# Designed miniproteins, single chains, continued (2): the designs that were tried, part 3

Each design is a single chain, and the fold is of that chain. pLDDT is the mean over its residues in the fold that is shown.

## One batch from the design tools (miniprotein)

Design m4071
Fold by ESMFold2-Fast:
Structure m4071 (fold): chain A 112 residues (1-112)
Amino acid sequence: SEDDRKELLDALESIRDKAVAFGKEYDLPQSVIDQFEQAVTDAITAVQNSSSAEEILSKLDVVSDQLVRASKELISRLQKQNKSGYEIVKAEAEAGMIEIGISVLKLFVKRL
């Protein structure tokens, strides 16, 4: 429905904003932040253009791949900074919440 599409767009924009803010908070390389933001923007564009569920899911898979790369960079950075195990786990949990959000959107798209 049109309401479902609007909710999907709002959720994608929310995930983009949260992930960009998270990457900046942990001082991730700008290239990593830009790659994630671009992947989400490509997914938003596919939804706005009324692309097929298969095309939208393909774009969300790219978002998941970029999040995995960002998460690995984050953990590596925190380890090099000698952050405590607790601080590392807390940052990983925050990244995991974004990953759960993307997974929920993939399930939602499969029902459109």
Scores: mean pLDDT 86

Design m4072
Fold by ESMFold2-Fast:
Structure m4072 (fold): chain A 68 residues (1-68)
Amino acid sequence: AANLSGLSEEEVKALEEMREKLRQIAEEARRNGQPLDLEARRAVVEETAARLGPALAAQYRALLARYG
């Protein structure tokens, strides 16, 4: 995605790393014939939120509380 206006370089990097980690969790579950590790997914999103600016971090934490 090309339009990440208002995000720092580190925040963009954190979001890209989150996408890659979530992809790896899905791939590992598929390789091992295991159900998707929802706790590992939640932990990755929470760790990413901690690396974001306070407003964006609050949005991600609220999303986890509502949908995680």
Scores: mean pLDDT 72

Design m4073
Fold by ESMFold2-Fast:
Structure m4073 (fold): chain A 81 residues (1-81)
Amino acid sequence: SAVDEELERIIEETRERLEEVKRESEEKGWSKDEMEAKLDAVEMEAGHRVLELAERHNLSQEEIDRWMARLKEVRDEILAE
């Protein structure tokens, strides 16, 4: 659906932003804690975008939870690299 396409776009855009934050953190020599804080901020902003889209399109709580889990998974994958 168009909503699923927009949600997948949010996930992909968020992955790109998280990778950019990690790269910048490595270039600037930020601590792991500082990097994690920046990654968490990106995840939270993406989460707000998902919730806004979910509200507009009347997504179920189960669907919202799955998309939120996907955002957390992406953030955790980037942090683990």
Scores: mean pLDDT 85

Design m4074
Fold by ESMFold2-Fast:
Structure m4074 (fold): chain A 64 residues (1-64)
Amino acid sequence: SLLEELERYAREPTDENLVRGMALVDERFGRDSPAAREIRQALHDAHVDGKVEEALERIRKVLA
C-alpha cells in the first residue's frame, strides 16, 4: 500500500528512498497538493533531522 511504502522510506531515510518517496507522493497527489507538500516535508525531516517517529505520525494523519 502507499502507506506501507512511505513508512518504509521514512524508517530507512537514504537519499534514494527520499527521492523515491517524494516522486511517489507527487505522482499520487500532485506536486502542489497540501498532502504531497506535508509528506515530502515529513520525509525530508526524517532524513535530515532523524525525526522518524514524527514523520510516521504526520504521514499517517495525511493518509487517514
Scores: mean pLDDT 84

Design m4075
Fold by ESMFold2-Fast:
Structure m4075 (fold): chain A 81 residues (1-81)
Amino acid sequence: SKKAIEELKKLAEEKGISLEQVANMVGDVLYERYGVDRTVANTVALDLLSGKISAGEAAKKLGISRSQLTRALRETAEKLK
């Protein structure tokens, strides 16, 4: 979801956290919840947050559904609040 990505970017700015740090947090959730390789998860999350790839492309690269990706983004946002 574009809304979930924009919320994460806003929270990163408000907390003084880099997009790379937020991408690592998303990668940690993807690893813990869905067993995605951490290096792959961190790289794909950063590309997604930076607008280099679409949510559909990210989900495909991670081997998860778009719903699972949206859940990981939302869980990361809750951890930043």
Scores: mean pLDDT 85

Design m4076
Fold by ESMFold2-Fast:
Structure m4076 (fold): chain A 92 residues (1-92)
Amino acid sequence: SQEQQNLQDLLSSLQLLRRSIERAKATVDEDPMEREVVELALATLLTASKADPLLKKYVPSLQAILDAVREGDYDRAIALIDQQIAQLQQEL
């Protein structure tokens, strides 16, 4: 179904973003631009999710992850994205 495909695509995007957040955390003193890349990717995903009726319910969770990254709270961002990944895996 289209819903199942959209959820699978979202799950894949979040798994990739989780790795990017870990990279941004690891490189914060060496390459602060890694955070800008993660923020842009999350903002793009958030905009796409707001436009998709099937993904709108995930918007608050995606916003919370973006806010945590913007605040430099990478541990919170990782915890939030792990929670969202687990929820999506249960819904698929």
Scores: mean pLDDT 84

Design m4077
Fold by ESMFold2-Fast:
Structure m4077 (fold): chain A 87 residues (1-87)
Amino acid sequence: DEEIEELQEKAYELKKKIEENPEKVKDEDILELYLNQAKVQLLNAESKKERELIRDATVEIVEKELGKEYAEKLKKELDEYIKKLEE
C-alpha cells in the first residue's frame, strides 16, 4: 500500500532518469533500483521461503551486472528488510 507505492514511485523515477540520461547513471542508482523493486516483491510475497527466493534471485542479478561487492550490500539490506517483515 503506502510503502509499496513509495517504493514503486522511487523505482519509476530512477528508471526515467536512466532512460533519459543513461550516460549519467551511476552503479549506485542501478543498485537502488534493484533494491526498491526487490522490496516491492518482498512486501507482496506470501511466505518467508518466497522472500528468500526473491532475495537470492535479485542478489544473483546484481552480482552479474554490478559485481560481488554491490551484491553483498544488496543482500545485507534485503536480509534486514526480510527480518523486519517476518517479525
Scores: mean pLDDT 82

Design m4078
Fold by ESMFold2-Fast:
Structure m4078 (fold): chain A 88 residues (1-88)
Amino acid sequence: SLVEEAIKLLEEAKKRVEDAAKRGYITPEQAKEILDLLDKAIESAKEGNFEEAARYARGAATVAKFAMLDDVYRLAKEASELLEQAKK
């Protein structure tokens, strides 16, 4: 389903943020902010609140873009688009 695919993309984004933080490529504060937004997106999606999930995923994508984590940005953006489609 679109929701299951979106959750998988968000979980992959989390792994990439955690790896970037472990390697010192982003600040601890940036890592925490992105991970908190990704966790909220996953939680909202699992609860069936796809509009809220998409909003949090877009938030995560924005922070990731500013942190120059282009892979995380792309994963979170794609997940947000799938969640937007799921609410229809």
Scores: mean pLDDT 89

Design m4079
Fold by ESMFold2-Fast:
Structure m4079 (fold): chain A 87 residues (1-87)
Amino acid sequence: SLEEEAEKLIEELEKLIEELERLRAQSTDPAVRRELAHLIALARHAIKELRELLEKGELTQKDIEGARKLIETLKRQLAALKARMAA
C-alpha cells in the first residue's frame, strides 16, 4: 500500500539522518559540516511532508516517487561527502 511504502521511506530517511549526523560530528571542515546540515534539513523536511500527507489521507504515488528520488539524491551526496572526508 502507499501507507506501507511511505512508512518504509520515512524509516530509510531516519537512518540516513543518523548517518549524516554521525559524519557531521566527525567533520572538522566547516564547508562539509554545512553541506551535511543542509542534507539533514532536506531529509527532515521530507519526513514531515510524508507524515502530513499520511495523516490527511492525501498521499499519492507521485509523493512516493518524489521521496524515492530525494533519497537517491541524498545517498549520492552522502557517498560523495564520505569520499571527500576519506581523502
Scores: mean pLDDT 89

Design m4080
Fold by ESMFold2-Fast:
Parts: C-alpha cells; structure tokens; sequence
Structure m4080 (fold): chain A 77 residues (1-77)
C-alpha cells in the first residue's frame, strides 16, 4: 500500500511543519497578521517539498520540517 504510506507521510510532514511554524510565531510574540504570514510560509514549504517514493518517512518529515523552520525564521528577522 505504497500510496497510503505516501499520504500518511505527507500528512505527518504537514502537521509537524505547521506545528514548528506556530511555535516560532508564538515565541517571537508576533501579531495575528505576521503569524498568518509564517503559517502560510510553512504551507508553501510543504508544497515545495513533496514526499518522494522510497524515501524514509522520518527523513521526509525532517526535511519538510527543516524547510518550514527556515522559511518561518526568515520572516521573524
């Protein structure tokens, strides 16, 4: 069930990426507009870093989370 594994991995990656972005925005003490920009950047990072067949699921999640973290931190500068 390769398709289900890819879907599950993509969902885990998205959830983890959004959680990291939320924590970054919260710790930075940003207003609602800036928080929404950070969350949208995380969603874009998820879209730009799709799950690849044959990749380790944990490595995929970490790759997507790292991309989202980088984009979120860029916006809090």
Amino acid sequence: DEMQRLIDTAQRARDAALEVAREIAERAGLDEERRQQILEAARQAVRDNPVEPGEDPDATVQRVVDAARERALELVK
Scores: mean pLDDT 82

Design m4081
Fold by ESMFold2-Fast:
Structure m4081 (fold): chain A 60 residues (1-60)
Amino acid sequence: MDPETAARQAREAVRQLGGSDEIADKVAEAARNHDPEAMLKAAREAGGVSGPYPPAAPVA
């Protein structure tokens, strides 16, 4: 898999989950290293608050 494409796709996925740029960069780096475990961990942190249905609850 092209690391450039993987990093770009990972960033987009994190943004869709409502993740921060910090999480997006971390996931992109993991994608370039072909480390699905690190990618999943970072994505879970990003998606802990948001998902396809962002909660109406206050999140500061």
Scores: mean pLDDT 64

Design m4082
Fold by ESMFold2-Fast:
Structure m4082 (fold): chain A 63 residues (1-63)
Amino acid sequence: SEVERAIEAAKRLVEEMKKKAEKYQGFKNIEVKITADEESVTVEINADGFKATYVIPKEVALA
């Protein structure tokens, strides 16, 4: 499905970001939660207590 494809794209982006964060920022523990619905993909990142949330609309994720 389109939602599944968006999740896979988000997973690849997250792995790239984790590698860069560990290398350049010195974060010791990075946890990522990916949730998807019919309208959007939400990526929640927790890096040693620093939290960031990205909401990717379906139309953007599929572009």
Scores: mean pLDDT 69

Design m4083
Fold by ESMFold2-Fast:
Structure m4083 (fold): chain A 93 residues (1-93)
Amino acid sequence: AAEEERLRREVREEAEAAFEENKADITEEDLEKHLERIVEAARKVVEAYPEGKVTEQQLAEAKAVLEAIEKNREKPAKEQIIEAEIARRLTRL
């Protein structure tokens, strides 16, 4: 619990700082395109697993990312990206 809460706080603080620094240059459309790229990359990992091309850890991270995005699909792209990164890092705890 404590480690998960700390990780969530650290990831959110990192993301908010990065978004604030680039807020003049990054549009919602840019964030939505970035989210689409994250989803496609994760799907490719899942599809490659049966072929022996990816590790179990890579599969776990890809599944966690896809699940986090689906769970948060009604939220803005920025929040979906943050939740996906939190979920990915949590697989390593």
Scores: mean pLDDT 80

Design m4084
Fold by ESMFold2-Fast:
Structure m4084 (fold): chain A 86 residues (1-86)
Amino acid sequence: GEEERLIARADRIYDEGLAALAEAEAALAAGDEEAAREALFEAEEHIGLLGILLGLAKRLGLEKAAKYIEEKLDELKARLAALRAR
């Protein structure tokens, strides 16, 4: 169904965002400022894409998908903020 398709898209973007955050954490630990900036930018792009999917789910009235995507979006935002606070 439509909800299942949006959740599947969100899962892929979420997994890619987590991978970018892991790369950013590793680059920060290594003192690689350029790699850290690139990975953080990639994480921000995936957060943006989840925001677009959340907006789409809300416009379509897909409440279950919207809630699921919002939880994943909030998790990535929290992880990004924690890395930036280090």
Scores: mean pLDDT 89

Design m4085
Fold by ESMFold2-Fast:
Structure m4085 (fold): chain A 63 residues (1-63)
Amino acid sequence: SKKIVDEIVELILNGNIDEAIEKMLEVKKSRSDFEKIKEEVLKRLREKGLEEAADLLEAALEE
């Protein structure tokens, strides 16, 4: 779980938001711990002041 959270956060920090969304959608389909991963990613983004990126990611994952 930690490795995938770190990977997704790093993608967003590097401006690769579309790739981060694609990876989160893969996690949603393949992993039972998706909600924990989503919460941890959103928490880390918000702690870093990336509120707009966090909101965009959350909205994309609710479809």
Scores: mean pLDDT 82

Design m4086
Fold by ESMFold2-Fast:
Structure m4086 (fold): chain A 96 residues (1-96)
Amino acid sequence: MEKKKATKEEIDKVVDDIFAGWDSDGSGTLTKEEFRRLVRALFPDEPEMSDEELDALFAKYDKDGSGTLTKDEFYEFVGDLMDERVARLRAEAAAA
């Protein structure tokens, strides 16, 4: 299904929903470990993503090298992930 890139409003809702579910301690940030678990939880139907891939992805968005992702940084990640995920799902559906 061909669609436009997710709007900031759509990404904001996804990010807010995720943080509401995963930010039980109210930190407002995601650690690398939480990020890995979250990404895997978002793709339960796919094989386990490698730690190397998840670490590289985390590092791409952790521009300050803080070891955590702020909500703003996570917005960029979710937007890219949704766009990439939709492209992958479409390609897989066409191949299968």
Scores: mean pLDDT 65

Design m4087
Fold by ESMFold2-Fast:
Structure m4087 (fold): chain A 97 residues (1-97)
Amino acid sequence: LKEEADKYIKEVEERIKKLREEAKTLSPGDQQLVDEMIERIEKVLKEFKEAYDKAIEALKNGDLETAERYIRRANSLKVELDKLIEDLEAFIKRLKA
């Protein structure tokens, strides 16, 4: 669980870094919009990290109900995070065309 979450977090952080680099060729106004989208992605990523940490803590304490709740929250946040990153990738691609 933790190893898989850590790997996913690293992959997301690497994708964000790449998108920031690609955005440097955009106009100042478009760069600002990209920065706002990345800020939202980083906020959701932070919530994902917190949810997984709480799930792992609950599992260690034998609190299966709390663990299940936080795993469900983390999975929902992962879906949202994946969509936000895909939307940003599509946005940058559209601006470069």
Scores: mean pLDDT 86

Design m4088
Fold by ESMFold2-Fast:
Structure m4088 (fold): chain A 100 residues (1-100)
Amino acid sequence: ALELAEEGLREAREGLELAREGNGLEGGEKAARGGGLASQAASLDPTGKSRELSYEAGREALEAGTLAARVGTGDGAIKGTAGALSGIGAAFTAGKIKDL
């Protein structure tokens, strides 16, 4: 679980970097993967450390997905939106949606 949360955070951060460079498609894909991994981590092992890291990964995925959706067109906008929703889902699964 902790390893999945760490991987999710890495993917979300890479997605944010790509989105900032104007790459909405790859940024959105990484944001969606990051949020998905964070949700899995939070559901498998809701311990304090895994939960906090899953929330952080979800928050970063939401930011990355939102930016990717703004800079992307077509598939990039769709994947960015999916990334943002995955980030929200991770925060919800971690029990911290109100802290977004």
Scores: mean pLDDT 76

Design m4089
Fold by ESMFold2-Fast:
Structure m4089 (fold): chain A 63 residues (1-63)
Amino acid sequence: MKVTVTALDDGGILNTNTGEALPKGTVLEGELVREFEDGDLLVRDLATGETYLVSSTKTEVTF
């Protein structure tokens, strides 16, 4: 499922391999891999293939 994620704050999008936080205002176009029980998402970036943990409280997500 294709999703667009916008970081509303710093640390809203975290690289799961490196731990790198993407800055506020970053727009990530990805594929939804998993939704966690707390509402956080695991998303794969379509451009890089990297996986990111997406905060439900620090991001805006469109499906």
Scores: mean pLDDT 84

Design m4090
Fold by ESMFold2-Fast:
Structure m4090 (fold): chain A 76 residues (1-76)
Amino acid sequence: VKELIEKTNKAIKGLRAARDALEAEGYRLTTFQAVKLLNALLEHPEDREKIVQALMDAGIPRELAERAADAALSAI
């Protein structure tokens, strides 16, 4: 449905912003980390702490996880 497509497009936009921010710091997201971030953005699009925790659970250091979450939320 139209609303689901719009929500998914916003989450993908957030994922791209986070990826670009991390690549600027010399960090490349794995497929697993990208999927974890996409799922966190779909389930908790306004919860910075849950997004940061999901990235840390996927093996990203806290400082980079916070940067990625901030970039993603700014793009949504």
Scores: mean pLDDT 82

Design m4091
Fold by ESMFold2-Fast:
Structure m4091 (fold): chain A 67 residues (1-67)
Amino acid sequence: MSSLDELLAAVEATAGPAAAEVLRRAYEERASKEDVQRALSALPGVDAAFARDVAEALERLQRREEE
């Protein structure tokens, strides 16, 4: 919950609001780590390494949210 808001704010500051919106949607749709990484990597100016790290962080948050 709080950690998701912090992750979204950090991604928006680093990669812009489009990347944060992709993450928010992926979280709502319970997208896989692979889907998140692919969606972020499709955005202009987003590095593959950044997309991977963000996808991993979101996956960890989703696992905590599921107990």
Scores: mean pLDDT 77

Design m4092
Fold by ESMFold2-Fast:
Structure m4092 (fold): chain A 87 residues (1-87)
Amino acid sequence: SAAHEAALRRALELMGLDISLEEFEALAEELEADPEMRAIAERIVAEMRAEWDARLAADPDLGREAVEEALRRAYERFKAALEELKA
């Protein structure tokens, strides 16, 4: 859908990811094939969104450094959770 494509594009831009849509789709297919990985991703996204909403409420001119720090922490949580799942 157009809304899904727009959301995906925006997420990639916000993350500063220079990867192809094809590569991202392959990762999304892996997540969809594994319900445990999908559940972990959804939990991390929800936490990240809550942190962003809180920061935006406190500072409407949210700096890029704060966004980068939040994304880095989210990815560290995701990597740790994936390592536990694959252990």
Scores: mean pLDDT 60

Design m4093
Fold by ESMFold2-Fast:
Parts: sequence; structure tokens; C-alpha cells
Structure m4093 (fold): chain A 92 residues (1-92)
Amino acid sequence: LAERAGELMREAALAAGESEEEAETAGAAVREGAARLSPAEQEVLVRALEAGLANPAAGLSDEEMAAFGEAMSPEALRILLAALQAAGERLA
């Protein structure tokens, strides 16, 4: 699951036009952060990243962000928000 989170970020960075080295660095940061979470938290994070990174320009809706935020620890939420911001989503 941590590897999946990192791969989603790497793919999003490449799709945004970043270099392979930059995409690998971004993916590694998300993977390392996710690896410190419980397996249940990793699963929620992967689902949130799949939703948010599938269309970074549209991002997560307020309803989706509230639902995922309620299911996540502050640490998991920090990783999610950092990844979405890096992918070009506007945060409050």
C-alpha cells in the first residue's frame, strides 16, 4: 500500500510534465510517509490519492475531503494534502 501511494504520486508528477528524477523524488517522499502509517490508514490514503490525483485540476470535493479527513489521522491527512498540493490542487 505504501508503494502504491508512492507510485500514484510518481505517475501524477510525470503526467504534470516533471522529469523522471523529480517524479521519483516526489513518489519516494509519499511512499516513506505512508510506510509509517498503519495498514488501514495506508488503504484510506491510497483511495484518497486515487480520487484526488486522477484529476488534479478538479481535486477532491469538499464532501470527499471531509469524509477522507474524518477517516484519517493528522499524519495521514498531512501526507494527502502535501501530495495534492504538489500535484497542483489549490488548498484552503
Scores: mean pLDDT 70

Design m4094
Fold by ESMFold2-Fast:
Structure m4094 (fold): chain A 84 residues (1-84)
Amino acid sequence: SEIRKLWEEFKEALKNKDWEKVEELAKELLKRLEELKEKRPEEVERLVAELRAEYPVAETEEEARERLERLIERFAELEEELKE
């Protein structure tokens, strides 16, 4: 339930283009997903795929772009771990 709340807040921040909040929520969401990957790997894989599909890197402010690109790379790494 907590992860679903973070996911909903993350989507709202993406819609509002609040990049500082997006970065903060993405970090927290990634941390929570990494903690859950052993308990709910299927749900984690699905959520990671959804996040990567919806993440608007091209619309990110210049100052935040590099940090958000690193977070997307970490989501990609988590997705790879879940498939192996």
Scores: mean pLDDT 67

Design m4095
Fold by ESMFold2-Fast:
Formats: structure tokens, C-alpha cells, sequence
Structure m4095 (fold): chain A 91 residues (1-91)
């Protein structure tokens, strides 16, 4: 993620409601025990982590839609998640 992309994401997040921000935080927090399970099992591969990030992305997008977030804001956040996933796979 570039500095400009981070700035765009931060601006979008600042325009979200408290409920929408919490929905994103909750989706990320749900990733932590799943990541720990992969680590405990010794299968924390790039592919497994990328799949987990994709699930978090889908969950966050669905929650934002349920909470009435603007389509353009959802698109920016979704693209940011996709870029993080691509960066993890491209190493």
C-alpha cells in the first residue's frame, strides 16, 4: 500500500460512523484467533493467510453494507484489502 493509498483509506475511515468503524475492527479481531489456529497447527502459509484475509475482507464489506456505508467508501476499503492480499502473495 502506497502513502497516497493509506491517506485515502484514513480519510474514508474518518468519514465512517462509530458503528461502521467498530464493524471493521470486529472483522479484523475475528481474524486473530483464526491466524493463531493456523500458527499453532504449523500451517501459516502465504496461501492460508491470504485466504483468511480474503474472508475478513468479505465480512467487513458485508457489515459495512448492512450499516449503510456509502458504496464509494466500501469500494475504496475493498480495494485496499485486495492490495494487501496481493502484496502478501507477491513476496
Amino acid sequence: MTEEEEKEVEEVVSKLTEEQKKAIEEAVEEMLPEAEKLYEAGVNTKEAMAKLLEEVRKKAVERLKELGAEEEHIKILDEAFKKQLEASLAK
Scores: mean pLDDT 72

Design m4096
Fold by ESMFold2-Fast:
Structure m4096 (fold): chain A 79 residues (1-79)
Amino acid sequence: MEKEEEEKKKKELREEAERAREELRRHLERANELEKKAKEALKKSKEEARELIFESASESVKAIGYASLALANEKEVKK
């Protein structure tokens, strides 16, 4: 009885970790694109470049959050 509930919880944790990994990738891709745009904007406007850099930093922080969530769920599956 408990073994079947443990398997279901481990499956849910794996699915949650996979979703967190997908969100991690999306936010990292957005951060990289914003950084590229910031480098291009730097030649025309330092203010626009700064805004893009801050948006990229925000996306990177979200990526770190999702990476931490994925690792926490993966560690619980391994226990």
Scores: mean pLDDT 82

Design m4097
Fold by ESMFold2-Fast:
Formats: structure tokens, sequence, C-alpha cells
Structure m4097 (fold): chain A 80 residues (1-80)
């Protein structure tokens, strides 16, 4: 769920890409399309594909859930 993408971002900020990837892959199983979009953004970021990462984070900003939008904004800040 949303907590999995929050923790994934925290691990990325700490430089722990292995745990971040595990949590992002778990979040990809969410029923919420916007949680899956943040998870895809994080996975593309880990792969170094910043263009696709940015694309998916921007899609997740369309969520009505404030926590999901905050995580998408945090993902965008990882890029720059």
Amino acid sequence: GVEDVEKAIEYLEKGNYEKAKELAEKALKSKDIYVRQVALGLLYYIEGNYEKAKFYFKLALKSKDERIRENAERGLKLIE
C-alpha cells in the first residue's frame, strides 16, 4: 500500500537501493493504480531511467489521496 512506497523512498534517501526495490515491487501489487504508478516511478529511478520515473510520478499526482500525491512529489525530488 501507500506505506510501502513511503518506506521505499526513505530507503532510497538512505542509499539502500536493495530494500527500496523490494518495497517498490511489493507496492506494485497494490489495487490502487496511483500507488502502482509511484512504485513504477521508483523502480525506473533505481534503473537510472529518470524520464520514465518522472512520467509515472506525474501520473500519480492525479490521485485524490494526499499521501499518494506527497509520495509522488518526494519521488520527483529524488530526480532533482
Scores: mean pLDDT 90

Design m4098
Fold by ESMFold2-Fast:
Structure m4098 (fold): chain A 104 residues (1-104)
Amino acid sequence: SMEARKEALARLSEEVAREIEPRLAAIGAEHGGDTEAVREAMRALLEELKERRETLSEVAALGLVAAALGDKETVEEAAEEMEKAGHEDVAAYLRELAEKIEKK
């Protein structure tokens, strides 16, 4: 069912947000007055996700962190991996984020 697939994608997106939000909150709590230190910690997380991706949640997280840092190429790579895995709605969302980066 197409509805069951969309519900599974929404659930995956919520799980990714839930997992990434605490990591970003921890970075903010440690460095949350130093914009450069926050950005540097986010770049370290991006490099970790670039080197090791074992789950679809980690691929989606790679795309979201890359989008926050303005790394269009990595967002598009994450979108391609999600599309190959059959998560076309998530891939489309990541490509939309990549297009928004190009306008800045």
Scores: mean pLDDT 71

Design m4099
Fold by ESMFold2-Fast:
Structure m4099 (fold): chain A 71 residues (1-71)
Amino acid sequence: MSREDLLALIDQFRATADSLKPLDPELAAEILKLTDELQKLVDEEASDSEILKQLGKLSETLNEAYNKVRS
């Protein structure tokens, strides 16, 4: 995955958190925290495995958010 693709995903995750904030501020804060951690990994040129692990955490948290809103 390119740096440009990762930065685009980071922007998308932040926008998603902003959209969730009025519905679930705690979950929005968690998504922002995980997104900030992903940004740090990208800035520090962390390994692909570390970046993929962080993306996995974000994916799980986003899936939880969507399931809560649907419920």
Scores: mean pLDDT 80

Design m4100
Fold by ESMFold2-Fast:
Structure m4100 (fold): chain A 84 residues (1-84)
Amino acid sequence: MAAAQAVLDAALAYLGTQPDARAQLLSYVQQGGDALAAGDIDSALTHFTKAVDLAMQAAIDAGVPKSDAQKARDVALAEAKKAL
């Protein structure tokens, strides 16, 4: 859980230098979070899946160990599904 969030945060920081990718990732994360808060689990899962995939690639590019990024990706997706 915390590890997945940390990887996402690192990816966001890296993407902060890439305006287009940053905007897409932030949009997905915010929509997923808002959907969860509103109880719309289906939308949350869809947006989280897209955000996680994009963030993991960005994290690897930023220098995060591939093993850590892979684990965070798997955990984040499992958590999103579990929240259903």
Scores: mean pLDDT 73

Design m4101
Fold by ESMFold2-Fast:
Structure m4101 (fold): chain A 86 residues (1-86)
Amino acid sequence: DLSKFASPEEIKAFIEEMTAATQPLVDEGREEEAAEVAAELLREFLLSKGLPEEAVDLFIEAARAADAGDWEKADELAKKFAELLA
C-alpha cells in the first residue's frame, strides 16, 4: 500500500507535480511521451520513499498496464507488488 510509504499530502503533491510535468505533452497529443515522463517521476518518488527497486519496477508496470486498459495484467502485477511488501 503506497500510503504506508508516503502521506496523503505527499501523494497529492506528487500527483500535482507529475500532472504539471506531463500536461504539455498530453495537450500536444504526445501521450506515450507523457506516460514515460510520468513513469520516470513515479520511479524517482517511490525510490525516495525507500521502496525496493524490484517493488518500484512492479508498481510502475502495473500502473502502465492499467493506463493501457490491460486491467488483468495490472491486477496480476499489483498482487506481485503486494507480495514483495508483505
Scores: mean pLDDT 75

Design m4102
Fold by ESMFold2-Fast:
Structure m4102 (fold): chain A 85 residues (1-85)
Amino acid sequence: DAEKRAEELKKRGEEIIPKAARKVGEELGLSEEEQEKIAKEAVERFRAELDAIADRYAAGEEPELAREALERTEKVLEETEEWVE
């Protein structure tokens, strides 16, 4: 179920992406406001991209590519979580 996988990834992204943005921002010397803005924009974009992938999968258009995109996204998110941990 691509929609369920996308929702699970959105939830994980909402937890992981802000932590990653803060860590990167601190290393780059960005302000707390800049870190928060980047985190919000990244989460919003991430959610929108996952919705597009899930919709494409549900429509039956290129289901293999949509599935691979979800798998790749999950791996990237998992690697990011390990990095911020």
Scores: mean pLDDT 79

Design m4103
Fold by ESMFold2-Fast:
Structure m4103 (fold): chain A 58 residues (1-58)
Amino acid sequence: SLEDKIKALEERLAQLQAAYDALLAQNPNLSQEDVQQMQDVIKRVQDQIDKLKAELKS
C-alpha cells in the first residue's frame, strides 16, 4: 500500500540520519562538499515521503 511505502521510506530516512550522524561524529574533518552530499541524499528521501503523503491526502 501507499502507507507501507511511506513507512519504508521513513525507516530508510531514520537509518540514513543515524548513519550520517555517526559518520560526522567519527570524522569531524569531513569536507563541506561531503556534508552537502549527505544532506542532498536526506532531502531526496524526504521529498519522496512528502510526495507520497500528498498523494495519500488526495
Scores: mean pLDDT 83

Design m4104
Fold by ESMFold2-Fast:
Structure m4104 (fold): chain A 65 residues (1-65)
Amino acid sequence: MSLEEQNRERLERISRRILELAEQGRYETALRVLQLRTEAQDYLDAGDLEKAQEKLDEAEKVIEE
């Protein structure tokens, strides 16, 4: 699987986690993760796969809080 394909899959997984956090009433965390996901998408659109991965890693860390 390509790095771009892996990052797209991670974006979709993070989107599902954002919905789960919102359903749990964790709106502050959900918004934080959404901001990081948006930054990751911007990097993917720019072709900066390494920076996109960094933002996705950060989003996943916030989810684990």
Scores: mean pLDDT 81

Design m4105
Fold by ESMFold2-Fast:
Structure m4105 (fold): chain A 82 residues (1-82)
Amino acid sequence: MGEKALEYSKKAIEYYEKGDIEKALEYGYLAGKAYSESKTELEKQASKYALQGAYYYMIKGDKEKAKKYFEKAKKLIKEAKE
């Protein structure tokens, strides 16, 4: 369990990199909702950063902080690749 949190975090990063900000934010929020089902520290941190990225972009209007959090989530996801 928690596989959805990692998957949604990964999709949020992929859409952000493609410039599809609307979908990046949608998946960032979905990752945050799946956070409670995450059992690994990696899944928890990645989904937390994806949610914070979406939050800063939409609610606070802080695009620089949003970018920083999406980049942190991306780094964790890349480090987890086999």
Scores: mean pLDDT 71

